# Ledger of designs, part 75: designed miniproteins, single chains, continued (5)

Each design is a single chain, and the fold is of that chain. pLDDT is the mean over its residues in the fold that is shown.

## One batch from the design tools (miniprotein)

Design m18601
Fold by ESMFold2-Fast:
Structure m18601 (fold): chain A 62 residues (1-62)
Amino acid sequence: DIIDEIMKETGLSREQALNALRAIAAEDEAGRALLGRLMVHHAGLSEELARRVIAAARAGEV
């Protein structure tokens, strides 16, 4: 589960991880790219997991 992987890498709660994924899903492509970069640089997410989060958001996964 991508949410469990976000929690493991960042230390966010399940609610915070779900809210982050939903926020990314609500953005256009430029906003998703920006949020992905912020998650890597400020939340400690790996670049690989950030790419998977953006892909899940693009596919409409929540």
Scores: mean pLDDT 73

Design m18602
Fold by ESMFold2-Fast:
Structure m18602 (fold): chain A 100 residues (1-100)
Amino acid sequence: SMKEKIREEILKWFEKFKEIAEKNLDQLSPEEQKLLSEKLIELQSFAEELVLSSEDKKEIFEALKKKVEEMIELARKKNYEVLVKIFEESLKTIEEIEKE
């Protein structure tokens, strides 16, 4: 179904996001690591709720991109430059998956 395909694409994106985060983990302060962990959990829960409430791929991916953009702005306000980079790289990978 379209819903299962969307779920698989989101899971693939989350795996890439976690790889980006893990690769840069040693560059993050303890405060940045805590925020990253909290935001990854929040984003995973948000994505699951989106898939449960909608079967529109475009709507789901636009909502996910907006959520990541909000995370980027939060990190920028805190001057967490490495975390901004992680979130920006994650945003690029979701756009690639959406466009193929």
Scores: mean pLDDT 83

Design m18603
Fold by ESMFold2-Fast:
Structure m18603 (fold): chain A 64 residues (1-64)
Amino acid sequence: STISLLVSKELEQQGLTLTPEEFENIVNDTDVLRRAFKLSLTDPSVPGLVKLAIDMHLLDEQAK
């Protein structure tokens, strides 16, 4: 999907390697945020939501 490609690109740019489960969680979180804000898959705000979902994941892992 478009979101999966954007997540892959952002993770590669940040030098992050995640498990398939972590990757799918970030994809799903990004899609939930996108739908909550009623944005299309091609909305220019979607890459920002990808970055936010990654940042939230990293903060959650650091808090554990």
Scores: mean pLDDT 81

Design m18604
Fold by ESMFold2-Fast:
Structure m18604 (fold): chain A 71 residues (1-71)
Amino acid sequence: ATVDPEQLEADVKLALAEIYLVMGKLALKRGDKESAIEAFKKALDILDQLPESPTVAALREEANKLIEEAK
């Protein structure tokens, strides 16, 4: 088995960032702007720990857009 521990950690962090984005979107749907912004910021903090990729860049752009919409 050729599991790279660093790649596995990155995959787990990516999944966690996606979960925070979903949580933020749900908070926005409920009108909870403060919880939404906090969730999106947590997603960005995790994405900043990951190596740059098209997926990471797209998620970072989405999170920043959602924070601006939540203001």
Scores: mean pLDDT 82

Design m18605
Fold by ESMFold2-Fast:
Structure m18605 (fold): chain A 69 residues (1-69)
Amino acid sequence: TAAERAEESLRAAEENLERAERTGDPTSAAAAGILLVGAEIELSRSSPEDQARLQPRLDELRERLKELL
């Protein structure tokens, strides 16, 4: 489902963000950004319930990326 794809993108974004935070690697930061855009698109196509459930995680990861950039 769109929600499952959003969840997969959020997991991959978190892994890349953790690597970027730890190492300062700009490639990992860029990958996290792309994955977060993908997660947002899939989430926008999900049910309101799934949006409410996943939105806080998306917002958290976006703020972490913003602090890094």
Scores: mean pLDDT 85

Design m18606
Fold by ESMFold2-Fast:
Structure m18606 (fold): chain A 96 residues (1-96)
Amino acid sequence: SVRERVRELVEEIVERARKAGVPESAIRALRALAELALKYASDEELEELAKRLEEAMKLENVIEMLMESTLALRAVAEKHLSGAEIHKLVLEELEK
């Protein structure tokens, strides 16, 4: 399914980030944002998201990959949630 494909891409991004020494707080924030996108997005939005994440994965620079991945996930989440709601929900996950 497209939902499973998005989950696989997020986990691959997380693995690359962790191997590159990206802080665990940043990884947790990315995962929280991904779960919001997965919770609220339609299958059509998830297909567009998967394509954007696959393009981000082609980037050699891990920081650029993370920036593009975050922008893609945030763009989908912002279709369903305000920026303030996204910030609150991500911050709540970081406090765990």
Scores: mean pLDDT 88

Design m18607
Fold by ESMFold2-Fast:
Structure m18607 (fold): chain A 97 residues (1-97)
Amino acid sequence: MRVGIVVGSSSDTLDTLRLRLQTARRLTNGEIYFAGGNTPQQAAQNMQDIIRRIHRQNPGTDITVVSSRSDHQTIQQAADQTSRDTGLRITTHSVTP
């Protein structure tokens, strides 16, 4: 099963979040979670917390993270670190605003 996580920050609108949700639905066949924050760093931390929860409940789940292009570097760095810490396969994808 491949689970999706949509990442958002205070710079996002409902339309940019809808586009990322559509992309996550296209790339996944499981549940979709939302990781939000006032900053990209807060959103990344909340994303890591969700990933760790998924890992505890369903070990071996593939995770696809969808973020904005502007937040991508912060989110990818956090996802890569979490992948190293958990051994999970985490794929990151960015979507233009």
Scores: mean pLDDT 82

Design m18608
Fold by ESMFold2-Fast:
Structure m18608 (fold): chain A 82 residues (1-82)
Amino acid sequence: SDSKRVSLEEALKRTLELLKKENNKEVVVATALYLIEYNPDEEVRKEAAKILLEKGVSLEEIEKRSGGNEKVIKVVREVLEE
């Protein structure tokens, strides 16, 4: 339902804002990679990819840490092309 979607969107916005403030690189990378791979919302996946890039995580590091996950790499490439 729309109410469940709105609640999920607000929870995800909070998670993304917390990631922007997180100083532990391992926590940021692990959480953002999980969101890019498994979250059904394209905008959440793109925002998680943007956070990784803004935190100085390169596409090469993302490729290595994701184990070459094509879904993750595709989202990061799309963000870099925008």
Scores: mean pLDDT 78

Design m18609
Fold by ESMFold2-Fast:
Structure m18609 (fold): chain A 90 residues (1-90)
Amino acid sequence: MKIELSADKVKAGEPLTVKVIPEDENDKIVSVKVGYSEITPLPYIEKLSENEFLVYPAITEKDVEAYVVVDVERNGKIIRKSKKVLVTTE
């Protein structure tokens, strides 16, 4: 599985497009989440298609690293991957 982000930097409160590219035809996306290095409640994530999601990073007072976390099921097992994105206040 590969996680593709619309950008490696996003402004707080603006949407980030997350595309999940399966490495196997049997891969099923189970969840997409966003965590911050300082863990807060997860922002709202909207499903656009089976493999494309719109993610709204939490608004913070300073630039923070965020992690897009994707769980994929393959043959009854969960494969978890994460990808880093910088959330800026700008």
Scores: mean pLDDT 74

Design m18610
Fold by ESMFold2-Fast:
Structure m18610 (fold): chain A 114 residues (1-114)
Amino acid sequence: MSEEEKEKLKKLLLEALNLEVTGMDEDEYELLLNSIKSEELKKALEKAKPLMDEVIFEKILRAIVLFEQETEKPIDLDDLIEVIEEVKKEVKDEKVKKDLEILIETIKAVQAES
């Protein structure tokens, strides 16, 4: 990703984490997950979901899907890790920080298996 695209994704994630969500049923989850352009990212998100808080996960998934829809490009996993690390530095909630770390570790594990 370009530096401008990284900054845009960072802002989308930070905004999403501060917004209220109504919840996500199984059909909506499958629709959003299947919208992910990167198969490795999709696999990482599937593995991270049961390890994370459901509300935090929903916020992150929706932000990622929106970013890919606007850019029409798959997200590079190394760039995503960099952006999530920057988001983690700006987040004050320790539970959100922990869930972001779980997501980073899960993405790295999927990359190592590929």
Scores: mean pLDDT 85

Design m18611
Fold by ESMFold2-Fast:
Structure m18611 (fold): chain A 96 residues (1-96)
Amino acid sequence: EEAKIAEIMAKVRQAIRDVIGQEVADIIFDPNSPYYKIGYLVSGLAKIDLGISDAQYVQMLGAVWDAIGEPKVTAEDVDGKMSLEDFIRSLIRKQL
């Protein structure tokens, strides 16, 4: 249900904000941002440009997986053209 997806998405967004900060979180969830698509975010360029350390990136992914209830994402779940938001929503739907 969309209500359950929205609830988990709110937890995921908060977990991301707690690790990397509100401003960076807003950029990666902004559809007008070049970092909106997960392929740019995971390329390492976004980490450098946005000032996210490798440790913060790993911690952010761990917090996302904890919020969704799944331990790990597979390579098959990652479409580099998909937004981070759509990717997270797809993982949440798999848990419903």
Scores: mean pLDDT 66

Design m18612
Fold by ESMFold2-Fast:
Structure m18612 (fold): chain A 78 residues (1-78)
Amino acid sequence: EIEELEERAEEIYAKLSDAQIERLQAIVAAQQAQARAQGIRSRQFVLDQLEAAIDSAADLPELAEVVRKMVEIELEKL
């Protein structure tokens, strides 16, 4: 199950351009920094902002869903 999600994420990343990956990484880093400054749980805040950013871009909708599922699984195992 987790292996399937990791494989899907890898396939999606392989389809993304270097520019798209770089943009997503920059957004994630900025949101993590903001979340830390505000004392917010970084995973939840970053995921929410990343999902909104991907949705507005309209070219990476599957990535947001995969990331959300992976975060849910990781939180469940904590």
Scores: mean pLDDT 57

Design m18613
Fold by ESMFold2-Fast:
Formats: structure tokens, C-alpha cells, sequence
Structure m18613 (fold): chain A 57 residues (1-57)
């Protein structure tokens, strides 16, 4: 599943934004962003998915 490459990018970026694994997983599962950092992670993942021809869930 190409989903693994997005998970790795999300974990790396989430760590840089000081987000917990639970927060990163919530964003990957399509939960609404609850902070500016969640929103930043979501936008970055959306861009990464677009660049790779993938869609977020």
C-alpha cells in the first residue's frame, strides 16, 4: 500500500511540529485539525499526496 509512504512523511513532519503519534494518526484518519500545528500537518500531507498522485482518506 502506498499509504506507508504518507505515514512515514506524516511521522517525520509531525515530530518536527512536536505532535504526538496519536495526533499524527488522527490527521491521517481525516479528523478535523484542532490546532495550527494539526492544520500545518494536514496541508503538508495533502501536498505530499498530490505530488505522489495519492488521495488522503
Amino acid sequence: MLKKSLELSARDLGAALNLSDADILAVLQGAPPQSPMHHTLYQALKQEAQDRGLELP
Scores: mean pLDDT 69

Design m18614
Fold by ESMFold2-Fast:
Structure m18614 (fold): chain A 104 residues (1-104)
Amino acid sequence: MMDPEVARELFEKALEYFKKGKYEEAIPLFEKALEILEKTLGKEHPEVARVKFNLGLVYVSMGKYEKAIPLFKEALEILEKTLGEEHPETLKTREYLLLVDPPA
């Protein structure tokens, strides 16, 4: 059994690896943090959206847009429902999604 605090520590460590360009080390830490937060806080929690958004940023940095796009879409849906459409985190997530997946 894991609590949300363990997930927050994993998320912080993942961000440190991401900042250092260590993408292969960052990904499994973000994925483990996501698993714990989804189980402890539920799939539609803002903290789940924040992990998905940052994991999406790692994939963008690797040029893996096909992996980043669904993560940004899922994060945006959660943030729109939980924080509202005009919240700064929602707006930022939408801007990144439009940058990597522009409308046809």
Scores: mean pLDDT 87

Design m18615
Fold by ESMFold2-Fast:
Structure m18615 (fold): chain A 80 residues (1-80)
Amino acid sequence: SGEEVKEKIKKVIEEALKQLEKVDPNDLKKKAEILKEASEKINEIIMEGIDKGELTEEQLEELKKLGEQFVKKWEELVDK
């Protein structure tokens, strides 16, 4: 279901943020790798949800908001 898709995406985001907290602040490559892996997993989850017809337009809007929250939290954790 779309709620299961949303929950899976939330877990990927939470795990990525936890990994970022443990990374050396100067290890930009490791930070980039964590972001890349999280983005790839999120994309796979969304594509599977679409393929199975489990996502409505309303649920896609909720996923967009989750993505915006992830980007904001990522920017707060990454050195400027």
Scores: mean pLDDT 76

Design m18616
Fold by ESMFold2-Fast:
Structure m18616 (fold): chain A 75 residues (1-75)
Amino acid sequence: DHDPVERAIKAFVESDDPAVRRVALAELERIGGEETRERAIEAALKSDKKEELLALLQTLPESPLRRALIEALEA
């Protein structure tokens, strides 16, 4: 809860609402930047919900951040 990027990542991971997940990912894309992207990837890799994150990403529309997250989690 220290910044909006971290909050958006957390909402994407833990939300039960697919609309919230899509909005969170879109917000991260809107903020943009390599640091935001790297932070999202690192958070996903450190998460206790890696498998659920990968499954959630399959329900989202195509985007650069979605692709990066899937690639990192499948490595």
Scores: mean pLDDT 76

Design m18617
Fold by ESMFold2-Fast:
Structure m18617 (fold): chain A 63 residues (1-63)
Amino acid sequence: TVYVDATTGEGVARLVGVLLRHTMLGEKVDTIALSSQEGLDRVQSDAGTVKLLKKNGIKVVVA
């Protein structure tokens, strides 16, 4: 599980960066927990991020 604040454009970019870093290291990330529903809504509105999450089989939840 990875925790990211994705309420801003910078937060979304950080989320993508974390995912790419984990895939490069061969780590399996199965769940990402966001701090707020607003962050989840922001992530879901970014088509590139959604595609990357689906490609890696990653579940996103609010914690």
Scores: mean pLDDT 68

Design m18618
Fold by ESMFold2-Fast:
Structure m18618 (fold): chain A 58 residues (1-58)
Amino acid sequence: AQLVVISAKSKATFSNEEEIKKNYPLSDEDIEALKALAPGEAFAVPGSDDKLILVYKI
């Protein structure tokens, strides 16, 4: 599975949900929500600078 993160400043891809946590201030609850996503679904999480990021599961 692949995850695509879209923010106001950048677009990045990650191999798993735990790699996103290393780069963004996500809680354990946010990570569990991301793991529950089906391919094609998106979840909004808190990003830096009081901006949301969108995570898409492929």
Scores: mean pLDDT 71

Design m18619
Fold by ESMFold2-Fast:
Structure m18619 (fold): chain A 92 residues (1-92)
Amino acid sequence: MEELTKEKLLERFKEYLEELVKAGKITEKQAELLLKIFEALLEIIEEEGIKTFKTEEEYLEYLKKAAKKAGISEEEVKELEEHLKKLEEELE
């Protein structure tokens, strides 16, 4: 079993975000913010030794901590949350 390094996880997530931008699902700015949040989230997970999240609410709390660590404003996080919520509603 090959363990995915932090660099490989970030590369795969970046490729996924680039596909979402090409599909018109998110903007390039939103992709950049999500990548920064994901990088900070991986750092927090490694530091705290987290293996799994038990609830979606716990996961969202860690995402907010990651956003603060990445220097992303609360307004930018709210804009991302509103856009992601609209995407979820369109999938129904």
Scores: mean pLDDT 71

Design m18620
Fold by ESMFold2-Fast:
Parts: structure tokens; sequence; C-alpha cells
Structure m18620 (fold): chain A 79 residues (1-79)
């Protein structure tokens, strides 16, 4: 389900596994391709990837924001 893919993406983000998180986000996007929170989470994961070796603090904030965005989406889907 969409929620299961989002929960796995969050799990991988919490582990710092950005590539694995991106794969599950891609699966979620196939089920809901125009969801703005999915697009925002994708952007934040890319930001975390770009900054991981340049500005680790900025990468970490982007990772945390991606987790927040996906948690908000799960709560919306439960309504």
Amino acid sequence: SLVEYLEKAIEYLEQGKLEEAGKYLGKAAKLDPNNPKLKEAERLILLAHVYKDIDPAKAEEARKKAIETLRELIEELKK
C-alpha cells in the first residue's frame, strides 16, 4: 500500500539510507504521481544527498524535514 511504502521510506531516512528511501518513495509516487508532499520529500532527499559531503548539518536538516513531510502525508491518508 501507499502507507507501507511511505513507512519504509521513513525507516530508511532515519537510518541515513537515502538511496533505499528514494526507491520506496519512487514506489509511492507510482501510486500517487501528483502528490505535492511526495514531490517535496523527493526534493528534500536530493538536497540531503547533495549536501551530505559538503554541509552535513544542512543534509541532516533536509533529511529530518523529509521525514516530517512523509509523516504528515501518512496522517492525511489516515483521515
Scores: mean pLDDT 86

Design m18621
Fold by ESMFold2-Fast:
Order: structure tokens, then sequence, then C-alpha cells
Structure m18621 (fold): chain A 83 residues (1-83)
């Protein structure tokens, strides 16, 4: 393949990885906030409310993990193309 086509694909994969990493960081921050709220609720409110907030935090952490793995794959593909 032509060098220009390869360079464009590498750039696209790197940009995709950066976008996915930013989304993973945002989801991680939302998870941390939900976990913080769950800890407060566990001490001051019902166990049911605390459990619901923890479940929300767990879902956001799973989303962050999936986004981070996709970002890692995109970076690895870009590095393989760079040689």
Amino acid sequence: SEKKELEEKIKELEEKAEQLEAQAQEAGQQAAEAYSQANVAAGTESAEKAAALRAQADALLEQAKQLAEEAKKAKEEAEKLKK
C-alpha cells in the first residue's frame, strides 16, 4: 500500500484512541462520583439507596473499562502499522 494511505490510517487510529481514552476518563470520573455518593448514602441513608448508587458506579466503571480496552486496541493497531 502507499505510504500516504498508511499514514492516514495510523492518524485515524490514534485520534480514535484519544477520543476513546477521553470517554473512558469521563466515565471513570462519573463512576468515582457515584461511588462517593454511595459511601455517603451507606452512612446516612438506606442500604437500598447505597446499593443502587454502587450498581450505577459499577456500570460506569464497566463502561470506562470497555472504552479503555478499545482505546488500547486502536493504539496497538497504530503501533503495528508504524513498524
Scores: mean pLDDT 85

Design m18622
Fold by ESMFold2-Fast:
Structure m18622 (fold): chain A 66 residues (1-66)
Amino acid sequence: VDEKANKAKDLIDQAGKSGDSDTTRKLLMEAGKLGEEVLKDKNATDEARKIANQAVSLGKQVQQSL
């Protein structure tokens, strides 16, 4: 579960380094999807849940902008 949270964080970091808006949105949407999977796991740590909530929030923001 923590590995999915770390992957979501990595995708957010990659989105921040991207100079392409379409790539940034895609990466944030994927991070949000991973974050939702983390939040559904009862064994997720508080740190993993914090990262997951951030990823889900960012992913929803880019989806709502479409």
Scores: mean pLDDT 78

Design m18623
Fold by ESMFold2-Fast:
Structure m18623 (fold): chain A 81 residues (1-81)
Amino acid sequence: AEDYFSAAEREELEALLAEAQAAADAGDVAALRETIDRILALLGLPPLAHAPDDSLEALVNAFLRAVSSHLAARLNAEVPA
């Protein structure tokens, strides 16, 4: 089976996702931003570009776009040109 993560990376990702969910539930944009940047670093992605007044929704949408683009790129890399 194709797996993008080692067992240790998966456990770390699950912990970071739990922290992100807790920050989102609390409306803590700063904690959510820090946790998202840590998740992106684990995925080998650059940190999100931040606006001066990032909302929680804007931050979540930017994160989902970054992850979706990364997954699409990895899936496309498996198809020979």
Scores: mean pLDDT 68

Design m18624
Fold by ESMFold2-Fast:
Structure m18624 (fold): chain A 55 residues (1-55)
Amino acid sequence: APTREEIEKMNQLASRRFLERMKDAVAQGIHNMIEFIKLGIESLDEARKELEAKK
């Protein structure tokens, strides 16, 4: 059977790894949002270039 000290260390490690995984999930969400914004900027730049080409 594991000692009380070993159980406490395992619980701390599990909590830390859970927090790290949550941080990764948040970072991925932020990355997806940035990519969505980039698509909007690219669409505007493309529209501007078409407008200039028509002049």
Scores: mean pLDDT 81

Design m18625
Fold by ESMFold2-Fast:
Structure m18625 (fold): chain A 92 residues (1-92)
Amino acid sequence: MEELAKIFKEAALEAGIPDEVAQRVAELVKNGASLDAALGELARILMEEYGVPPHEAAVRALRVKSLVYEKLGDTEKAERYRQEAERLEAGA
């Protein structure tokens, strides 16, 4: 889990997530949280503590998910979630 936590933090920072939030959520991954559970918590923190609209929080979570898969070498999943984030951001 330590390696996945490191990858998650790097991906979150690259996606423009505040360092404080990236650290907190990466710690959940280190402690055994699934990627989807961690992304759900990331979106919740952005909405509840930072006032980010649900739509934008979902876009940011998908961008983090895409970057995590890219760093794991899963190019197909990385591209899929990148496209999903772009479509959601465009309101499509």
Scores: mean pLDDT 86

Design m18626
Fold by ESMFold2-Fast:
Structure m18626 (fold): chain A 73 residues (1-73)
Amino acid sequence: GRAEGLELFKKGLEALDNKKYEEAVKYFQEAARLLRDDPALVTQALLHISEAYKKLGKEEEAAYYAQQALELA
């Protein structure tokens, strides 16, 4: 539910801070799924996924998630 989604969002932020980019992607993907009724939080999660993919050198995936975030904003 929402509480689980917020906890996963927090874990995603912690993973980004610790440069654990693959883990950050997984946390934010699951957070976005659980927080789907909150477009602002979903948009933020998608932007963080985009940032993590950019750090991993996966520019196509980064662009995809940035575009999805823009469509929700």
Scores: mean pLDDT 89

Design m18627
Fold by ESMFold2-Fast:
Structure m18627 (fold): chain A 85 residues (1-85)
Amino acid sequence: STLQEENDAKRAEYKSKITDDEEEEKVTEVATELALKMIKEGMSREEAEKLAKERAEELGLSPEAQQYLFASLPIVELVAEDIKE
């Protein structure tokens, strides 16, 4: 709960600093792709964050968009708990 609340708060803060709707959509696409790899393929958060950084640099995302991307990655432990309960 606390980790999800903190992550949601940071995500909202970083999102508020993104002024380009197209950049926000790019973040959403990358975050969704990496989230699916984390959940379905067992990719670690560390590997997902590394790929997110590489993808963000390739797409030319702003530092604010990069922070929003990292905050948009799922917390696998919380997802696993939701599935169990």
Scores: mean pLDDT 71

Design m18628
Fold by ESMFold2-Fast:
Structure m18628 (fold): chain A 107 residues (1-107)
Amino acid sequence: MEEWLAEIKRVARVALPVLEKLGLEEAVELLRKAIESEDFAEAYKYYLRALTLYALELAEKAGLDKEEIIKKLLEELKELLKLLKEKGAPEELIKAVEELIKELEEL
């Protein structure tokens, strides 16, 4: 878990200047929370939210159907949730993915 926390923080630090340059203020704030988090599940939750916002922004700028991208992200996240539950992943990780699914379904 600690190795995965370090990797998430490393990737988030690399992504931060890119999102700042694109003006994605909400995604930038989420990445900062991921970098400052001392808990893997919390860092992963913020990181996934930031990536989701980044993917949606890129899709919109590319002229792709935002609703279709959201649908595909939801399908992938639901499959990930099933896999995490089947493998007995920590409850905190399961809850982080469930929360993101709920937020995307409300868009």
Scores: mean pLDDT 77

Design m18629
Fold by ESMFold2-Fast:
Structure m18629 (fold): chain A 80 residues (1-80)
Amino acid sequence: SSAEALREIAEAVEEAAKRSKSFEELEEELQKAVESLRSKLSDEDGEKIGLAWYESAEESKTAEEAGKLLAERLRKIADE
């Protein structure tokens, strides 16, 4: 399901954030996770991922912080 894919992306991003040295590295890991789960994602949820990334990056000073916020946002989307 799209919700399950969102939770898998959230886990991948949260783990990647712990080892990412930049927002660029974290964005690359996010893109890889999204591409891997593309067939399970709805277009609507794909758009929500993009918005969640933009908001998380804007609010964060570090990749670790951005990844944590993004993971929280993706899990919230999955639960709706």
Scores: mean pLDDT 84

Design m18630
Fold by ESMFold2-Fast:
Structure m18630 (fold): chain A 105 residues (1-105)
Amino acid sequence: SKQEEINKLLEKMEKLLEEARKLVDTLDPSDPAVQRIRELIEEMEKLIEEMKNADKKTQRSIVLKLIDILNEGKAIARSLNNEELQKIFDEMIKIARKILDILKE
């Protein structure tokens, strides 16, 4: 089903988010940019969890919000000159866009 496809993409996104969290944990916790990206990761985790049992209309809304916060995270990663973190968020954006395309059909 389309929901099973979405769930598999969400599982991949959760793995990437865990990698992002581990990477951020190596950064200076006193840096306001690092504090902000930690907050965004927590918001991403909550939104991914909400996706698993949401209806299709709510899933569209959640994915759009997720893309917005992922773009903010990517911008912060760029400001930190952290290429690996930027790459992780870019891959998550690609997955979120794929979920959005499934939901448009």
Scores: mean pLDDT 89

Design m18631
Fold by ESMFold2-Fast:
Structure m18631 (fold): chain A 65 residues (1-65)
Amino acid sequence: MEEELDLEVRLALSLIQAAVAKKAGDYETAAKYYRESAEIARQLGRTDLADEFEKLAKEYEEKAK
């Protein structure tokens, strides 16, 4: 499906941005992209992935403080 394909591409890009930010020590940006990844994963019906990304977002939000 066109919508599903677009969401999968956005998920991949969001995860790449999170990984880049994490390597740079930019925990605030990493948390932001993990939250976006969680939302996209939920839209794709991948609840397990969404839960995992939410946990990562919370972890990096704590590190950013």
Scores: mean pLDDT 82

Design m18632
Fold by ESMFold2-Fast:
Structure m18632 (fold): chain A 52 residues (1-52)
Amino acid sequence: SFEEDVKKLYAEGKTLKEIISEFYAKYGKDMTVEELQKAEKRIKKLIEEFEK
């Protein structure tokens, strides 16, 4: 899932910027700008939760 993929990348030591970049590369061609922005916001929230 999206959350599992983000968690795996974070556990591997990827930064927020690197995780966002990988998601843009993988899904960006099939998503609107608005969908990409929502995905970025969700990634940021998940990482903040993992840092607690």
Scores: mean pLDDT 77

Design m18633
Fold by ESMFold2-Fast:
Structure m18633 (fold): chain A 64 residues (1-64)
Amino acid sequence: MNEVQKDLLEFDKDGDGTISKNELIQALVKQFPKLSQLSEETLEDLTDQVMENLGAKDGVLPLK
């Protein structure tokens, strides 16, 4: 597991093995602080692309 995947697991505070779009945004901003300088719209679009690439369903990303 790489550094990003470990950070995502730490954001799964409920331990249900999924991460919401909002939690993924928080994880990305923590890992790459410069992303906080993007507009909310751009950050949402970037997060949607990441979620699609990682196989998100029902607006959540499975972590296993």
Scores: mean pLDDT 68

Design m18634
Fold by ESMFold2-Fast:
Structure m18634 (fold): chain A 64 residues (1-64)
Amino acid sequence: MKVVTHTRVIVADDTPEEIAKAQQQAAETSKVLQDQRDRLEKEAKEKGLDVRFIPQVVLVVKPR
């Protein structure tokens, strides 16, 4: 079994408003990546490959 990781980085400014917005964006992005994972794993199976895709979303808060 081969494992492939797909990491998405979201950067937010150090304000409550931007952090809240980035957290919502991270949740939405995580759902999209999970849907993409299912499609990619299906395609890999059709090609006879035993591959796992791990989606990861990292939120980074940057001081101003």
Scores: mean pLDDT 77

Design m18635
Fold by ESMFold2-Fast:
Structure m18635 (fold): chain A 74 residues (1-74)
Amino acid sequence: MSEKERALKGLEEYTATLLAEIKDPAAAERVRELGEEAKRKLEESTTVEEIEQVIHEFQVRMAEIRNEERRRAA
């Protein structure tokens, strides 16, 4: 499996996990939008460095949404 294929698989799994735990429709829509944007950027990436940068930015944004949802669910 290529690094790009592995990154795309991880992105899909992480997005699916997050969508399963998010109950707010607005937050879920934001997660889907960020997931699609990151997927597009990964498909366009040509180097390992670009792939790592896209994944890092995606994870930071997703962690912010997940923390906000968990705070409201508590």
Scores: mean pLDDT 78

Design m18636
Fold by ESMFold2-Fast:
Structure m18636 (fold): chain A 55 residues (1-55)
Amino acid sequence: DLSEEEASKRAQEIMSKFSEDQAHELSLAGLEALEKSGGNLQAAIDAIEEKAKEI
């Protein structure tokens, strides 16, 4: 139940904790999840959070 504004803010908060290279990897994970889910913002944020735990 994420709005586009909430999803954007959450993604930026996660990415701001990492280097530019790591943030790029996180953005790719989110984009891939959006493509696979047909625009599901929650799936994109979940993918970014999971990727963030691995780097």
Scores: mean pLDDT 80

